# Ledger of designs, part 72: designed miniproteins, single chains

Each design is a single chain, and the fold is of that chain. pLDDT is the mean over its residues in the fold that is shown.

## One batch from the design tools (miniprotein)

Design m2491
Fold by ESMFold2-Fast:
Structure m2491 (fold): chain A 79 residues (1-79)
Amino acid sequence: MKEAKQKAILELVAAALESGALIESLTYDEEKGVFHVKLRVKVENKEKAKRALEAAGFEITSEREEGDYVIIEATKKVP
């Protein structure tokens, strides 16, 4: 479990760096075994951020435009 969690966090950080996204929050739900992440990214980088999250194994649960930025929420189940 610990190594799988560390790998998920590292893959998320790499995805955020490549897309220029800011990680606003990262939480782990121990009862469900799920990471929940909230990213803020410029609108022009939205599709790049979404692809990077999906490549890192995250499922996008919501997106919301906020001025020149998009807030993307995503989850990843980690055993």
Scores: mean pLDDT 81

Design m2492
Fold by ESMFold2-Fast:
Structure m2492 (fold): chain A 85 residues (1-85)
Amino acid sequence: MAALAAHAKAATEEALAQEEEIVKEAEEYAKSLSPEEAREVAEKLRTINIGLFEKLLAEGAISEELAKRGIEMVERMIKAVEEQI
């Protein structure tokens, strides 16, 4: 699991470095969605992406600091999608 843990850490750090772009992409994507589709996307972000960071933290693959920042980024994406409804 060392390779997967290293990849998870690197991928999270890279995503956080691009947080503003990722949030803007979510806002633009949301504008193309119906309210129902936007709700589905928000639910998937909440269940899959937040759940992934929680799992990575529980497995020791990422630090508490990195997991918290990752979850905060996903919550910003959820808010951006929900604000377009």
Scores: mean pLDDT 78

Design m2493
Fold by ESMFold2-Fast:
Structure m2493 (fold): chain A 65 residues (1-65)
Amino acid sequence: MLAELEAQLEEVAEREAALEAEIAARGELSEEDLEELIRLGVEQVDLAVKLTVARKEQERAARLA
């Protein structure tokens, strides 16, 4: 689960960078590009929160061992 969340967060970051590069190459920002950037941003925040919670749970388990 933790490794899956890390992989998903990395994948979303790569998709965002790729989209930004495409926008720069075109020299124009479309509404579709803006919507996708917002969607990727929301997904990144959600995954970051889930990853933080999962890491804190792992740290707590380690402390009790």
Scores: mean pLDDT 81

Design m2494
Fold by ESMFold2-Fast:
Structure m2494 (fold): chain A 83 residues (1-83)
Amino acid sequence: MDAEIQKLRLEIEITDGIALISYGVGMTIGDYEFAIQQLERQLAELEKLLARAEELGDQDLVDLGRSVIASIRRRIEELRARL
C-alpha cells in the first residue's frame, strides 16, 4: 500500500512535469493548438490517476491530483485565449 501510494504520487508528478514542458514549448514556439492538444491528453491521464487515488482513499494524493488538474485546466484556458 505505501509503495503503491508512492508510485501513484510519482506518476502524478511526472504527468504534471510533462504538462508543464508541453505548455512551455507551446508558449515558446507559438503553437498554442498543439500545446492545448498535449495538455488535454495529460489531463485525461490525470483524471485516471485521480480516480485511482480516490480508490486508495489517500486524501493527500486526491488533493494533489485535483490541484494538478486545476493547474492544467488554467493553462489550457490561457492558451485558448491566445488563439
Scores: mean pLDDT 84

Design m2495
Fold by ESMFold2-Fast:
Structure m2495 (fold): chain A 60 residues (1-60)
Amino acid sequence: GRLLQVRPDAHPQALELLGVEPGEVLTEEEVGERLTRHFPSFSREQAVQLALRGGAVEEV
C-alpha cells in the first residue's frame, strides 16, 4: 500500500489522534483506520484525504 509520512509541521492534535511522532511512516490503511476510530462518520478514504489536505501526512 502507499506509505504516508507524518509531516514535521503537523498540528499537535493530529499527532495525538494518529498516536504518532513527526517523521513516522504509516501505511495509508493505518492512517485511515486510526482516524476513523475518532471520526467514525468518515470513510477511511475520506479520513486519509483530510489528513493529506490538512498537511498532517504526505506521500513518500
Scores: mean pLDDT 83

Design m2496
Fold by ESMFold2-Fast:
Structure m2496 (fold): chain A 92 residues (1-92)
Amino acid sequence: SPEERIREAIARGRAAEAEGDLIAALEHYGLAALGVLHFGVELTPEYREALERFLELYERVKPSLPPEVQEALEPLVEKVRELLEEARRKEE
């Protein structure tokens, strides 16, 4: 199921982050974010946390990424920021 694929990506992201592999963590959380956006699944607290970690890791590792990789990731980063902002507005 889409939810199983997203949860697997989140689990792998958390494992990579715990090991200090920030690039692998970014890749796995990015896959989770793509899954959330592509399948239009409900933004649960677990999914929200994974999307927030994706943005935090991107800003942290961005200076070490090739410009081509930064350019490729920016559309996903922008969509994730928009989704999280919309979710915050709905929690009023």
Scores: mean pLDDT 85

Design m2497
Fold by ESMFold2-Fast:
Structure m2497 (fold): chain A 94 residues (1-94)
Amino acid sequence: MAEVEAVLREARRVLEEASLLDVDSSTPEGAALLPQKAAYTLQEWITRLQAQIQALRDVLSRYTDLPEEVRAELEELIAEFERRIQLLRSAIEN
């Protein structure tokens, strides 16, 4: 379970950092005003969040005996990262 705990800790840390980014770009209007430098940073964040989703899915695939609460937390994190990616994509494409 050390690997599962490490993945969960990293995912929560990445989510916390993504939430700080979201404070300035949570509205489509606010995101549209971001400079080109920020747009590049948002692309890197999308890649980072996609990597986290992959790591979480890998844990779910490799560890079939996870407690229900741990499995639920992994699924919740995947859903949150997917929502964050959607927001970041909207910010870049506007």
Scores: mean pLDDT 72

Design m2498
Fold by ESMFold2-Fast:
Structure m2498 (fold): chain A 80 residues (1-80)
Amino acid sequence: ALEALVEATKHESELVRLAAVEGLKVVAKESPSESIRQAAEKALEELALKDPSELVRQKARKALDELGVEDLVRAVNKVT
């Protein structure tokens, strides 16, 4: 599941990457595995900073904010 979502973040379609943001948010919030949650958060961080679509970046930032990743949200807002 996580691997498929990470692969979806690399997809050419913006809509697929937006769906991946939603899936990664769910995994980061609800997975019983800390390592899986951290990997999902890491993927959201990379989308928030590097995705060519502003819409995808904004959605990833909101997902991180909802997850309580304040340090990264603050860093992204400082850069942008």
Scores: mean pLDDT 74

Design m2499
Fold by ESMFold2-Fast:
Structure m2499 (fold): chain A 71 residues (1-71)
Amino acid sequence: MIPQEEIDSSMQVISLSVKKAVDGSLSKDEELEFLDSQITSIELSTQAGHISADEGAKSIKKLNEEKKKIE
């Protein structure tokens, strides 16, 4: 059984990536949602052992810095 949050996060990343490619830009709220979805994906990959805890933490820090620039 796959958690609904995992499914929702994956679909959100795909949908926002397509929208950005088609429209060339996202709204401020959509950009923040895209970054949050990426952070969730990195956290899940780190927990699964696909990336190291150090690499995951560095990526999340970078994404949080990008969120601060948009806010």
Scores: mean pLDDT 73

Design m2500
Fold by ESMFold2-Fast:
Structure m2500 (fold): chain A 84 residues (1-84)
Amino acid sequence: MENKEKAKELINKAIELAKQSEDETVARLVINLLQKALKLIDEGKYDEAITLLNKAVRLAERMKDKEIAKQIIDLINEAISLLK
């Protein structure tokens, strides 16, 4: 249960970082995927959540702001590790 709460916290931090670049279409798509992943985690659907988190990582790699993108990717990868 603590790992779920920590994973959700990391995903929320990634959303806040992506919001700093939400004028980019790709950043808005990343936010959408992360929000859907949070809902799946609340529903106990970890495999589906991990699939969406991996899609969010691939989209974040395409963001113009590479510094923010790296921070988002690192947070998402840590969240994936906690959800196992």
Scores: mean pLDDT 85

Design m2501
Fold by ESMFold2-Fast:
Structure m2501 (fold): chain A 55 residues (1-55)
Amino acid sequence: PAPTDEQLREAARQAGVSVEEVRRAYEAAAKGELPASIPAGARTVGADLVRHGRI
């Protein structure tokens, strides 16, 4: 189950990053990866989306 576009937009707004950065962070977190190329704020909300299905 992937997060909705609305959930990604809200996550991006809260983290101060782009929707694409949140999407990449969610995909990385779902695989257990933590790439340095993803901003810390996006990594945090991406992990939250994997764990809780929402923020």
Scores: mean pLDDT 71

Design m2502
Fold by ESMFold2-Fast:
Structure m2502 (fold): chain A 102 residues (1-102)
Amino acid sequence: SKIEEDIKKASELITKFVKSLKNKDYKSAAEYLEQLGELLLTSDIPREVKAMLLRGLSEAAKKLGLPEVAELLDKAADYVSKGDDDGVREQIKKAVDLLKKL
């Protein structure tokens, strides 16, 4: 189904994002996060799953020494849970912009 395909694509983007963070390749991490954000905003993946994925990324960013990026990803997860797409887009954009400055 399209939902299963979108979950697989999200999982692949998450894996690439975390690997890029571990390698301190923040430009690639920003690109993968931007792609993930767009997928989460356009897909029919359940909101609880989308929020869980963003909270997992927040925890990964925090463990890798990026607490400001982690805070923005947690805020994005909160907006996903509320169904506030504009809030999600804004928080993801801020996280992407921070990664680009590293």
Scores: mean pLDDT 90

Design m2503
Fold by ESMFold2-Fast:
Structure m2503 (fold): chain A 74 residues (1-74)
Amino acid sequence: MPPDEREIIDSLRRMGIAVASLVENPEAKKLYEQAFDLRGQSRLAELDGDLKKAAALRAEAEKLYKEAEEIEKK
């Protein structure tokens, strides 16, 4: 169990909010926030030794991030 679990989550959440604040499209904004939250959960699972769960959460986060970028590109 990571000693600074809360700091990892809070740091990634703040990054997601900061990125979202630069995005005008509300759908893309929501996807960016979700992607960074899932990336935080993936890091915690990785530190806990659950590599399968970490990989699944990372893949989901990456997918949402890509979807947000595609929406913003249009």
Scores: mean pLDDT 75

Design m2504
Fold by ESMFold2-Fast:
Structure m2504 (fold): chain A 73 residues (1-73)
Amino acid sequence: SMSDEEAAKVSAERLAGLTPAEREALNEKFGISTRELTDLQAKLAAGAKLSELSPFERQVVNWLTQEALDAAS
């Protein structure tokens, strides 16, 4: 299993690398706006722990980490 620190780092890297099409897909899946994605990316890049995230932000992070794990398989 991925640690909280690894999950935060993987999510930060994934968010930084998102294309406009991938950002739109996240908006459709979660209802997360471009501003909310940018704010989440900034929090994670600044070293925010998962415990510091809202439940909604944690849901997005959990999906990003699962996608990264699935892609690595």
Scores: mean pLDDT 78

Design m2505
Fold by ESMFold2-Fast:
Parts: C-alpha cells; structure tokens; sequence
Structure m2505 (fold): chain A 68 residues (1-68)
C-alpha cells in the first residue's frame, strides 16, 4: 500500500512538473498580456487539480506511516 502511494506521488509530481513547464513555455511564447491571461485561466484549474492530488497523496503517505 505505501509503495503504491509513493509510486503514484512520484508519477503525479512528474506530471505536474511537465505541465508547469508547458505552461511556462506557452506564457513565454504569448505575445500579449491578454493571451498570457487566457493561458493561465485555461491551465490554472489543471495545475490546481494536480497540486491537490499531490497534497492528498502526501497526506495519505503520512497517515499510513503513522498507522504502522
């Protein structure tokens, strides 16, 4: 169980890092503030979802460690 949570956490952290890099690249390539804002508006919910999942997995890991 703990090994599965650790594996899922690592995978989710890698996905978050990849998405953060993609968003940064898209923002850097955007020629106007309006386009940058549109990218953030579109991508922020996806980033928040992954960040929430990382936090949940970290909490679950700590709970499992305390139970053991």
Amino acid sequence: MIDEVKKELKKTEEELEKLQRQVADDIHAAPTDDERRAILDKMTPKLEKLEKKVKELKKKLKEIEKKS
Scores: mean pLDDT 80

Design m2506
Fold by ESMFold2-Fast:
Structure m2506 (fold): chain A 82 residues (1-82)
Amino acid sequence: MVSDEDIEGAKAAMTPEQAKEAVEAIENGDYERAASALVRAAGAPGTTPEQQRGAMNVADALYRGASEEDRKKVAEAFKKAA
């Protein structure tokens, strides 16, 4: 399960604009944009292991929270973003 601390950790790895973009992408079901934002945050220079773990946990929560049909789209989006 993703915790509030994991979400805050992921946001801390992002600028406020990137965090807003990621949230809007998730809310709109734009998995490619959401995956790109999360992968970028996890790979950013200066991101701590804790922030990377937070971003990964948010990515896992996005996958598990998606409908069965959308889970494949989420997985493909993360493959494309990596």
Scores: mean pLDDT 72

Design m2507
Fold by ESMFold2-Fast:
Structure m2507 (fold): chain A 84 residues (1-84)
Amino acid sequence: DMEKVKEMRELLKKAGEAYTEGKEEEALEYLKEFFRLLGYSEEEIQELIETKSLEELLGEASRLYLKFSDRETGEILSLEEVLE
């Protein structure tokens, strides 16, 4: 899904920029959209932002993007396949 890959990349870029500018609220919103795009529930996303620092969330999102993105085909791998 090329649209998902592109959106994940754009959300990560925007989250990183907002974090660098000290705009925590904006960075968190981009990260919430990123995790929602991956299929996380609203409750799961809320728990992530409550239990992890913004830096940790950015690291997790970047790691997930790299694992879920198939650079050869441009497809996003499923969570099940990544965790397998």
Scores: mean pLDDT 73

Design m2508
Fold by ESMFold2-Fast:
Structure m2508 (fold): chain A 87 residues (1-87)
Amino acid sequence: SDSMKKTIIDTTKKQIATFNDAQLAQFAAQVSAYTGKAVPIGPSKDATIANILKAIDDAYNRTPQTVSSEVGFALRIIGLILDVELS
């Protein structure tokens, strides 16, 4: 749903805004591996965040639009964030 996608994107943006450059690069690499699409490191932190969020948006749009699949996608993204924070 649009509401779920917005919540995932907004929450992810808030969390990764606290990341340093190394954590942001690690998260970009993990999102790239998960989505199967390149997530380039941009010329600024904001540009890199925008690239990550676009990859997540594109991947969500490819996810089956069922409550179970949408929740599963959200939990996967949370898991990737926690993996970076615990690294």
Scores: mean pLDDT 84

Design m2509
Fold by ESMFold2-Fast:
Structure m2509 (fold): chain A 62 residues (1-62)
Amino acid sequence: SEKLKKLKEILEMIENGESISEIRKKIEELTGIKVDEKATKEELKALIGEKGTQLERELAAA
């Protein structure tokens, strides 16, 4: 559930209008995947939504 808490924090950062650079850094820390530096807030939100669905499936399977 630690990963889900971090995911929720990233979503709140996007909704609160935090800097794109800080949002990208948090996503890279959470996923270990390099995020495109040209990614928009909408693209970051979509990526986080996809990762959230994946994490929920992993928790349901455990």
Scores: mean pLDDT 74

Design m2510
Fold by ESMFold2-Fast:
Structure m2510 (fold): chain A 99 residues (1-99)
Amino acid sequence: MSISLKELIEKVTEGIESGKLVLSEEERKLLVSMIDKILPYIEDEEIKKLFEKLKEALNIEPDEELFNKWLKENNIDPNDLNEILAELLNLLEELYKKL
């Protein structure tokens, strides 16, 4: 889909807040953990604020054990922030497709 990153994050956040997107506890924990990992490295303040709002909408604590297990199962280096961001964006695009 030809959608901007800002619009993608906003629409997914709205879908979660409205209850239109229903996520499992595991999916919510994974998303929050991915956001927490990349958030300190986001240079665009507007994008950072959008991810912070998405994190608030998810309303769940990050789960380091679940996140590390997911990284291992997907052969992702926990220090590869670009790969973690790419996977986060892929998950957000899949959620957007459900809207």
Scores: mean pLDDT 85

Design m2511
Fold by ESMFold2-Fast:
Structure m2511 (fold): chain A 73 residues (1-73)
Amino acid sequence: MPSDEALAAGGKARQHFLEGLRAMSLGDGERAVEHFEEARRHVREAQALGGITPEEAEVLLGVLDRFIANARA
């Protein structure tokens, strides 16, 4: 079973991803990048704690990298 720490990391990743999407919808690309970078950090933390597989983490990080690139454009 995932640890409480792994579940917390996954929850923080999701929260920051949603906040990043909100910032993008408001035209705040700088804030969106900050939130997507925090989401990336928490995805890596969740992977390190065994809450997600390396393959799942790779897919999620790839999605976040594309959103960061788009927010910086």
Scores: mean pLDDT 85

Design m2512
Fold by ESMFold2-Fast:
Structure m2512 (fold): chain A 69 residues (1-69)
Amino acid sequence: KKREEFIKKLAEKVKEKVDSYRNELKAQGVKTFVVEIELTRDREKNKLTAKITVTSPTFTKEDTIEVEE
């Protein structure tokens, strides 16, 4: 139960970040981009970390989101 809420919270934050980049790229007329998401779980510390990399012909951006239980 807590595990699903934790993953959902991370997924919501990731979606907000990706949507922000998507809107920025769309405003600049960029038609294609790649989103890579790397998930790391630290079980002993009850942490989930998502590294987001957005690559387009015009820019590359990296961001890291961490959620604690």
Scores: mean pLDDT 75

Design m2513
Fold by ESMFold2-Fast:
Structure m2513 (fold): chain A 83 residues (1-83)
Amino acid sequence: GVESTVFTSSDPKEAAEAAKKLVEEGAFQVTVVARDSQGRILDTRTYTGQSPEEVEKGVLDFATEQLSKDPQATFTVIGHKDA
């Protein structure tokens, strides 16, 4: 089976650290969804088979870019691992 873990934050660093931890804990895929103040999706990025450090940097860069579009953006990090 597949186990999914979800974390939401408005802080790019917290989102990046959560994504890194999910990969370290065995997630084979991590998706980050950025939403505006109305809950509409601004952008989505998915990482598959990348290192914890690559995912952390990728999520940090992504979240920082999305905050440039909407300072009230929130980030939902979703990890999937084998259960």
Scores: mean pLDDT 87

Design m2514
Fold by ESMFold2-Fast:
Structure m2514 (fold): chain A 80 residues (1-80)
Amino acid sequence: MDLVAELERLADQAERLGLTEVARLLRKAAEALRNGDLQSAYRYLEEAVDLLSKYASDPEVRPLYERTSELLMRIKQLLK
């Protein structure tokens, strides 16, 4: 539940920054986690991190990139 809430918070932040595709991917990851689908959540987060990496030089985007990358690694550790 905490990871789902965090992903939705990050999606709202991405949308405020005009990163609509990143926001969409983060919301899909949150939905996948809510349904217990760790593999789909991981894939959506990988795509979100890849997109965010293109904007990582922007100081406003960098915290979003770092936090999303951290969540990706946490989900990877939950995958067996």
Scores: mean pLDDT 85

Design m2515
Fold by ESMFold2-Fast:
Structure m2515 (fold): chain A 62 residues (1-62)
Amino acid sequence: GGGETSARAAERAARAGDEAAAATGAWQKMLLSPEYGRRAAEAAERAGVRLAAEAAHKGMEA
């Protein structure tokens, strides 16, 4: 192999794609775990409630 920057750029692009695919698969595997699924759902619910409450509060101030 050579020290070509084009080859390095292609390697980075391929790695980014692999990381995205791995992240998707990891989420699916975590969702199958009851403990992880419960914690993820609870965190998402709290984030949603907080965002909704803050949006409503700012709307009322106007």
Scores: mean pLDDT 65

Design m2516
Fold by ESMFold2-Fast:
Structure m2516 (fold): chain A 92 residues (1-92)
Amino acid sequence: DNSKKLEELFENFGHQLELLLQKLKENKDDKEIVAKLKEEINKLLNEVKEKLKELEKKYGVLERDGKKLDVEEVINLLNLSVEEGLKEVLES
Protein backbone atom coordinates (compact mmCIF):
# COMPACT_ATOMS: atom_id res chain seq x y z
CA ASP A 1 0.00 0.00 0.00
CA ASN A 2 1.86 3.06 -1.30
CA SER A 3 -0.57 5.58 0.25
CA LYS A 4 -0.04 4.19 3.78
CA LYS A 5 3.76 4.04 3.32
CA LEU A 6 3.78 7.61 2.00
CA GLU A 7 1.71 8.88 4.95
CA GLU A 8 3.90 7.02 7.48
CA LEU A 9 7.02 8.47 5.78
CA PHE A 10 5.74 12.07 6.04
CA GLU A 11 4.47 11.63 9.62
CA ASN A 12 7.80 10.14 10.75
CA PHE A 13 9.77 12.88 8.95
CA GLY A 14 7.66 15.67 10.49
CA HIS A 15 7.94 14.21 13.98
CA GLN A 16 11.74 13.67 13.77
CA LEU A 17 12.33 17.13 12.25
CA GLU A 18 10.29 18.79 15.03
CA LEU A 19 12.32 16.97 17.71
CA LEU A 20 15.64 17.93 16.08
CA LEU A 21 14.59 21.59 15.63
CA GLN A 22 13.51 21.72 19.29
CA LYS A 23 16.92 20.34 20.39
CA LEU A 24 18.61 22.87 18.11
CA LYS A 25 16.61 25.71 19.71
CA GLU A 26 17.56 24.52 23.23
CA ASN A 27 21.28 24.31 22.28
CA LYS A 28 21.64 27.15 19.72
CA ASP A 29 24.54 28.77 21.65
CA ASP A 30 26.59 25.52 21.58
CA LYS A 31 28.32 25.49 18.19
CA GLU A 32 29.39 21.82 18.45
CA ILE A 33 25.86 20.58 19.26
CA VAL A 34 24.39 22.90 16.58
CA ALA A 35 26.76 21.44 13.95
CA LYS A 36 25.85 17.86 14.97
CA LEU A 37 22.10 18.57 14.91
CA LYS A 38 22.39 20.24 11.47
CA GLU A 39 24.10 17.07 10.21
CA GLU A 40 21.31 14.91 11.72
CA ILE A 41 18.64 17.14 10.08
CA ASN A 42 20.44 16.90 6.69
CA LYS A 43 20.71 13.11 7.09
CA LEU A 44 16.97 12.89 7.90
CA LEU A 45 16.14 15.07 4.87
CA ASN A 46 18.31 12.93 2.55
CA GLU A 47 16.76 9.70 3.91
CA VAL A 48 13.18 10.92 3.26
CA LYS A 49 14.15 12.09 -0.27
CA GLU A 50 15.66 8.69 -1.11
CA LYS A 51 12.63 6.84 0.29
CA LEU A 52 10.30 9.04 -1.80
CA LYS A 53 12.34 8.31 -4.96
CA GLU A 54 12.31 4.56 -4.19
CA LEU A 55 8.52 4.59 -3.66
CA GLU A 56 8.04 6.44 -6.98
CA LYS A 57 10.32 3.89 -8.70
CA LYS A 58 8.42 0.89 -7.25
CA TYR A 59 4.83 2.16 -7.67
CA GLY A 60 5.22 4.54 -10.64
CA VAL A 61 2.58 7.06 -9.53
CA LEU A 62 2.27 8.15 -5.90
CA GLU A 63 -1.09 9.48 -4.69
CA ARG A 64 -2.18 11.34 -1.56
CA ASP A 65 -5.85 12.12 -0.81
CA GLY A 66 -6.81 10.84 -4.31
CA LYS A 67 -4.43 13.25 -6.12
CA LYS A 68 -1.26 12.43 -8.04
CA LEU A 69 1.91 13.50 -6.22
CA ASP A 70 4.73 15.35 -7.99
CA VAL A 71 7.72 13.84 -6.13
CA GLU A 72 10.14 16.58 -7.27
CA GLU A 73 7.74 19.31 -6.06
CA VAL A 74 7.36 17.48 -2.71
CA ILE A 75 11.17 17.26 -2.37
CA ASN A 76 11.38 21.03 -2.98
CA LEU A 77 8.74 21.63 -0.27
CA LEU A 78 10.69 19.39 2.16
CA ASN A 79 13.86 21.41 1.43
CA LEU A 80 11.99 24.69 2.08
CA SER A 81 10.48 23.34 5.34
CA VAL A 82 13.96 22.47 6.65
CA GLU A 83 15.45 25.83 5.54
CA GLU A 84 12.61 27.82 7.18
CA GLY A 85 12.84 25.75 10.38
CA LEU A 86 16.61 26.27 10.62
CA LYS A 87 16.27 30.00 9.89
CA GLU A 88 13.54 30.48 12.52
CA VAL A 89 15.59 28.71 15.22
CA LEU A 90 19.10 30.05 14.42
CA GLU A 91 18.23 33.65 13.40
CA SER A 92 15.84 34.23 16.35
Scores: mean pLDDT 81

Design m2517
Fold by ESMFold2-Fast:
Structure m2517 (fold): chain A 67 residues (1-67)
Amino acid sequence: TMSQQQKTADAFVQMLKDQGITTVSDAEKVVKKWIEESKKYLSDKQVARLQEILDLALKKLKEQLKE
């Protein structure tokens, strides 16, 4: 559900911050690496779902870093 996706996205935002990511640009680079690595092990459908959740995480991080 959308609520579960939001909680998972919040967890990814926290994970990025815990890795010392302070800019959206650096977060986008890390997310791209995560997606590329996942393509080796996950189906196209699973990668699409992961991409959607990570896009939501990037949107949340951008809002938090805006101020």
Scores: mean pLDDT 79

Design m2518
Fold by ESMFold2-Fast:
Structure m2518 (fold): chain A 89 residues (1-89)
Amino acid sequence: SAAPKSEKEQEVEKLAKEVEELAKKEGVVVRFAPAERWDEAQLEEATARLREKLAEAGVDKPVIGRLLTEDPEETIKILREVKEEIEKL
């Protein structure tokens, strides 16, 4: 049987959905990459390329790139920070 999701994993899913819905509402592009496979420099380069492609297409949308960890507590903090960044735009 599959192990049940922890309460913190459920909070991560809830916050991720809230971030996705808020980003769609505010016209913000959010990109999450796993910290196990990506470093900050790779994410910054990918995010910069995405901004350039959007600008070439005539799309003026903010782009936020963040690394997510396997630690649910740290991921919750990151998702809350992203939500606050979108709300400040």
Scores: mean pLDDT 79

Design m2519
Fold by ESMFold2-Fast:
Structure m2519 (fold): chain A 63 residues (1-63)
Amino acid sequence: LEEKILEALKRAEEPVSASALAEGLGVSKRAVSRALRELEKRGLVERNEETGLYSLTEKGREA
């Protein structure tokens, strides 16, 4: 799931919500939120606290 999220974020070219990722990938928002937390801990994804949207870090784009 983490790899699919990284691919989706690379394709989007803009910050994306967990709900949008869940709809696009056909998985539960809970599963996406868990995967996003793991990706954040690895430094591959970051969350904008004001908007709640997620985007790739430089490391995430290279992964």
Scores: mean pLDDT 78

Design m2520
Fold by ESMFold2-Fast:
Structure m2520 (fold): chain A 94 residues (1-94)
Amino acid sequence: GSDTLRQAADVLDSQGNRGGAYVLYGTSYLLQGDYESAIYYADQAIRDGNRGLGYAIRGIAYARMGDYEQARRYADQARRDGAVDAADAAERTI
């Protein structure tokens, strides 16, 4: 659940894996329906070098908000950046 993902994110952050922490925070906020916070942490993951997973989280957030044009754009970007399984999950949310 979202609490387990946040606990895992806190562990990764404490170990210096900040990019991994941002991905888990973003996923936690997606599960809570907080799409603004999910996008914020996805952007941090992208800046930290976890581009594919960050774009996939953005894609899922936009799909759940009903912005299917942005959702497809970010799912495509996630696939180009090597996050194929996450991109597939984002596309199936559309």
Scores: mean pLDDT 83

Design m2521
Fold by ESMFold2-Fast:
Structure m2521 (fold): chain A 68 residues (1-68)
Amino acid sequence: AEFKITVNKDGTWTITSTKKFTITTLKGEKVEGEGTVTVKDPNVAEPIVLEDGTKIYLHDLGDNLTVK
């Protein structure tokens, strides 16, 4: 499955995922998404959880991580 994150200059993350995902914000909110979604104030300390239970941290992305 494809999973990519772009960290934008304003601190938002643009996430592209072929699977449904859940991400936690700094305010403790759970944001659900699929396809390309931009998330405000993501909590980098919390993993992104895919629908199959896969947990993804920013460090795990390698070339699938872009920082603007």
Scores: mean pLDDT 83

Design m2522
Fold by ESMFold2-Fast:
Structure m2522 (fold): chain A 81 residues (1-81)
Amino acid sequence: AEKEKIMEEIKEKAYKVALEDVQILMDTEGLTLDQAVAKVRQYMDQFIAAHEPKAKDDFQRAVLDAVREGVERAIEELEKE
C-alpha cells in the first residue's frame, strides 16, 4: 500500500539522517561516539515530545513511530561495533 511505502521511506530517511548527524557531531564538535549518540537521541526525544500531543490520526502517529524506529536502528547499528 502507498501508506506502507511512505512509512518505509520515512524510516530509511530518519536512519540515514541519524547516521549523518552522529558523524557530523563527532567530526565538527569532537564528541565521542557515546556523546554523539546521546545528543542525537535527545534531539529525537524532543522532536517526538513536541509533535506527539498534536498527532490527530493514526497516520500522523505512524509517521512519528517511523522516525523513532529509523533513529533507533541507526543507534543500535553504531553501538554494536
Scores: mean pLDDT 82

Design m2523
Fold by ESMFold2-Fast:
Structure m2523 (fold): chain A 80 residues (1-80)
Amino acid sequence: LYEEIDKLAKEVSPEEIEKALQRALELGKQNRFSLAELYALRYIFEKNPDKAIDPEEFGRYMVAFEKLLEEIKERIEKAK
């Protein structure tokens, strides 16, 4: 699982990161969070609880969790 998410995070483009951060900011203005945003924050905190969150790392893991959630969905459908 950690190997999978880290691999996905490394394959994220700068454009994807910027778009994810923009979406998070728009939701934040309404005091809302996406599921991917919450998972990314939790993962970063669990991985390095004493480290400040880097915005690029945050955006990268948001996109990675978006991709992981889609992959899990496909896997569930294939297992039927």
Scores: mean pLDDT 75

Design m2524
Fold by ESMFold2-Fast:
Structure m2524 (fold): chain A 88 residues (1-88)
Amino acid sequence: SEKKKKEIEEIAKIIAEAIRNGKPLSKEQLEKIEKFLKSMSEEEKKELERLILAYLSGREEDAKTFVENRETDQEKGREAAKKLYEAV
């Protein structure tokens, strides 16, 4: 749904901003992300990862192109995203 798509984008933005600013996610943010992840399909989780990486690059609109063409930055962003998933 459109609402779910917007929620995925907002969660990706929260995670990416935390990584970019070097600030840990608050307990409330972690709980929100944890609850949201529980409701997500595997495909939606993959899209969340792509959006996080796009936000980290500052190129939200071309997440797939970012994933494909920015290998070194991609690895760092992916590891950071996985670490946040492990934290929730």
Scores: mean pLDDT 65

Design m2525
Fold by ESMFold2-Fast:
Formats: C-alpha cells, structure tokens, sequence
Structure m2525 (fold): chain A 60 residues (1-60)
C-alpha cells in the first residue's frame, strides 16, 4: 500500500505513487525488485534507490 511504502526512508507520497504505478505495491515487491530497474522509473534516481535499499536493510 501507499502508507507501507512511505515507511521506507526516502519514500514520500510522490515516490510511493510512482512505485505503485510501476507495479511495486508492497515492501515485498520492493525487496524483490531489481534496484537498477527502479532507478529508471521517472522521478527516482540511483541516489534515491541507494537510500531506499539502505532503509530496507535497517527494517530487516
């Protein structure tokens, strides 16, 4: 959900909406996604992807 994705550091409402539009709807979807492909989503760059995955490691 939108709120679930927004729990990740660096993911605001706009980024969460972009992830959902790309088919990434849950933390499990995000965990199983290819970071390189996420970085290609408009509005999401490699620096933000690095921050997102660093946050996911802390949540584990």
Amino acid sequence: SLEELMKVEGVGEDVAKRLIEAGIKTLEDLYNADPVKIAKIPGIGPELVARIYRSLEKMK
Scores: mean pLDDT 79

Design m2526
Fold by ESMFold2-Fast:
Structure m2526 (fold): chain A 70 residues (1-70)
Amino acid sequence: FSEEERRRGAEEARGAGEAMAALGRPDLSKGSYAAANGDPAGQAAAERALHGFGVSREEARRIAEAAVAY
């Protein structure tokens, strides 16, 4: 991933985490924030949060991977 793609992934993972917290899903929110901070354990939770935020499955996976790589 480019630095721009990693940064975008981290920002989108954080946005999804914020949205999931607002929807009452703190478990997904914590995982999404963890992925945005480069934690591989948070990748799956970030992917699910992004899906809930309206991102396609393929894009959610790519964004979560980029966020973890950041």
Scores: mean pLDDT 76

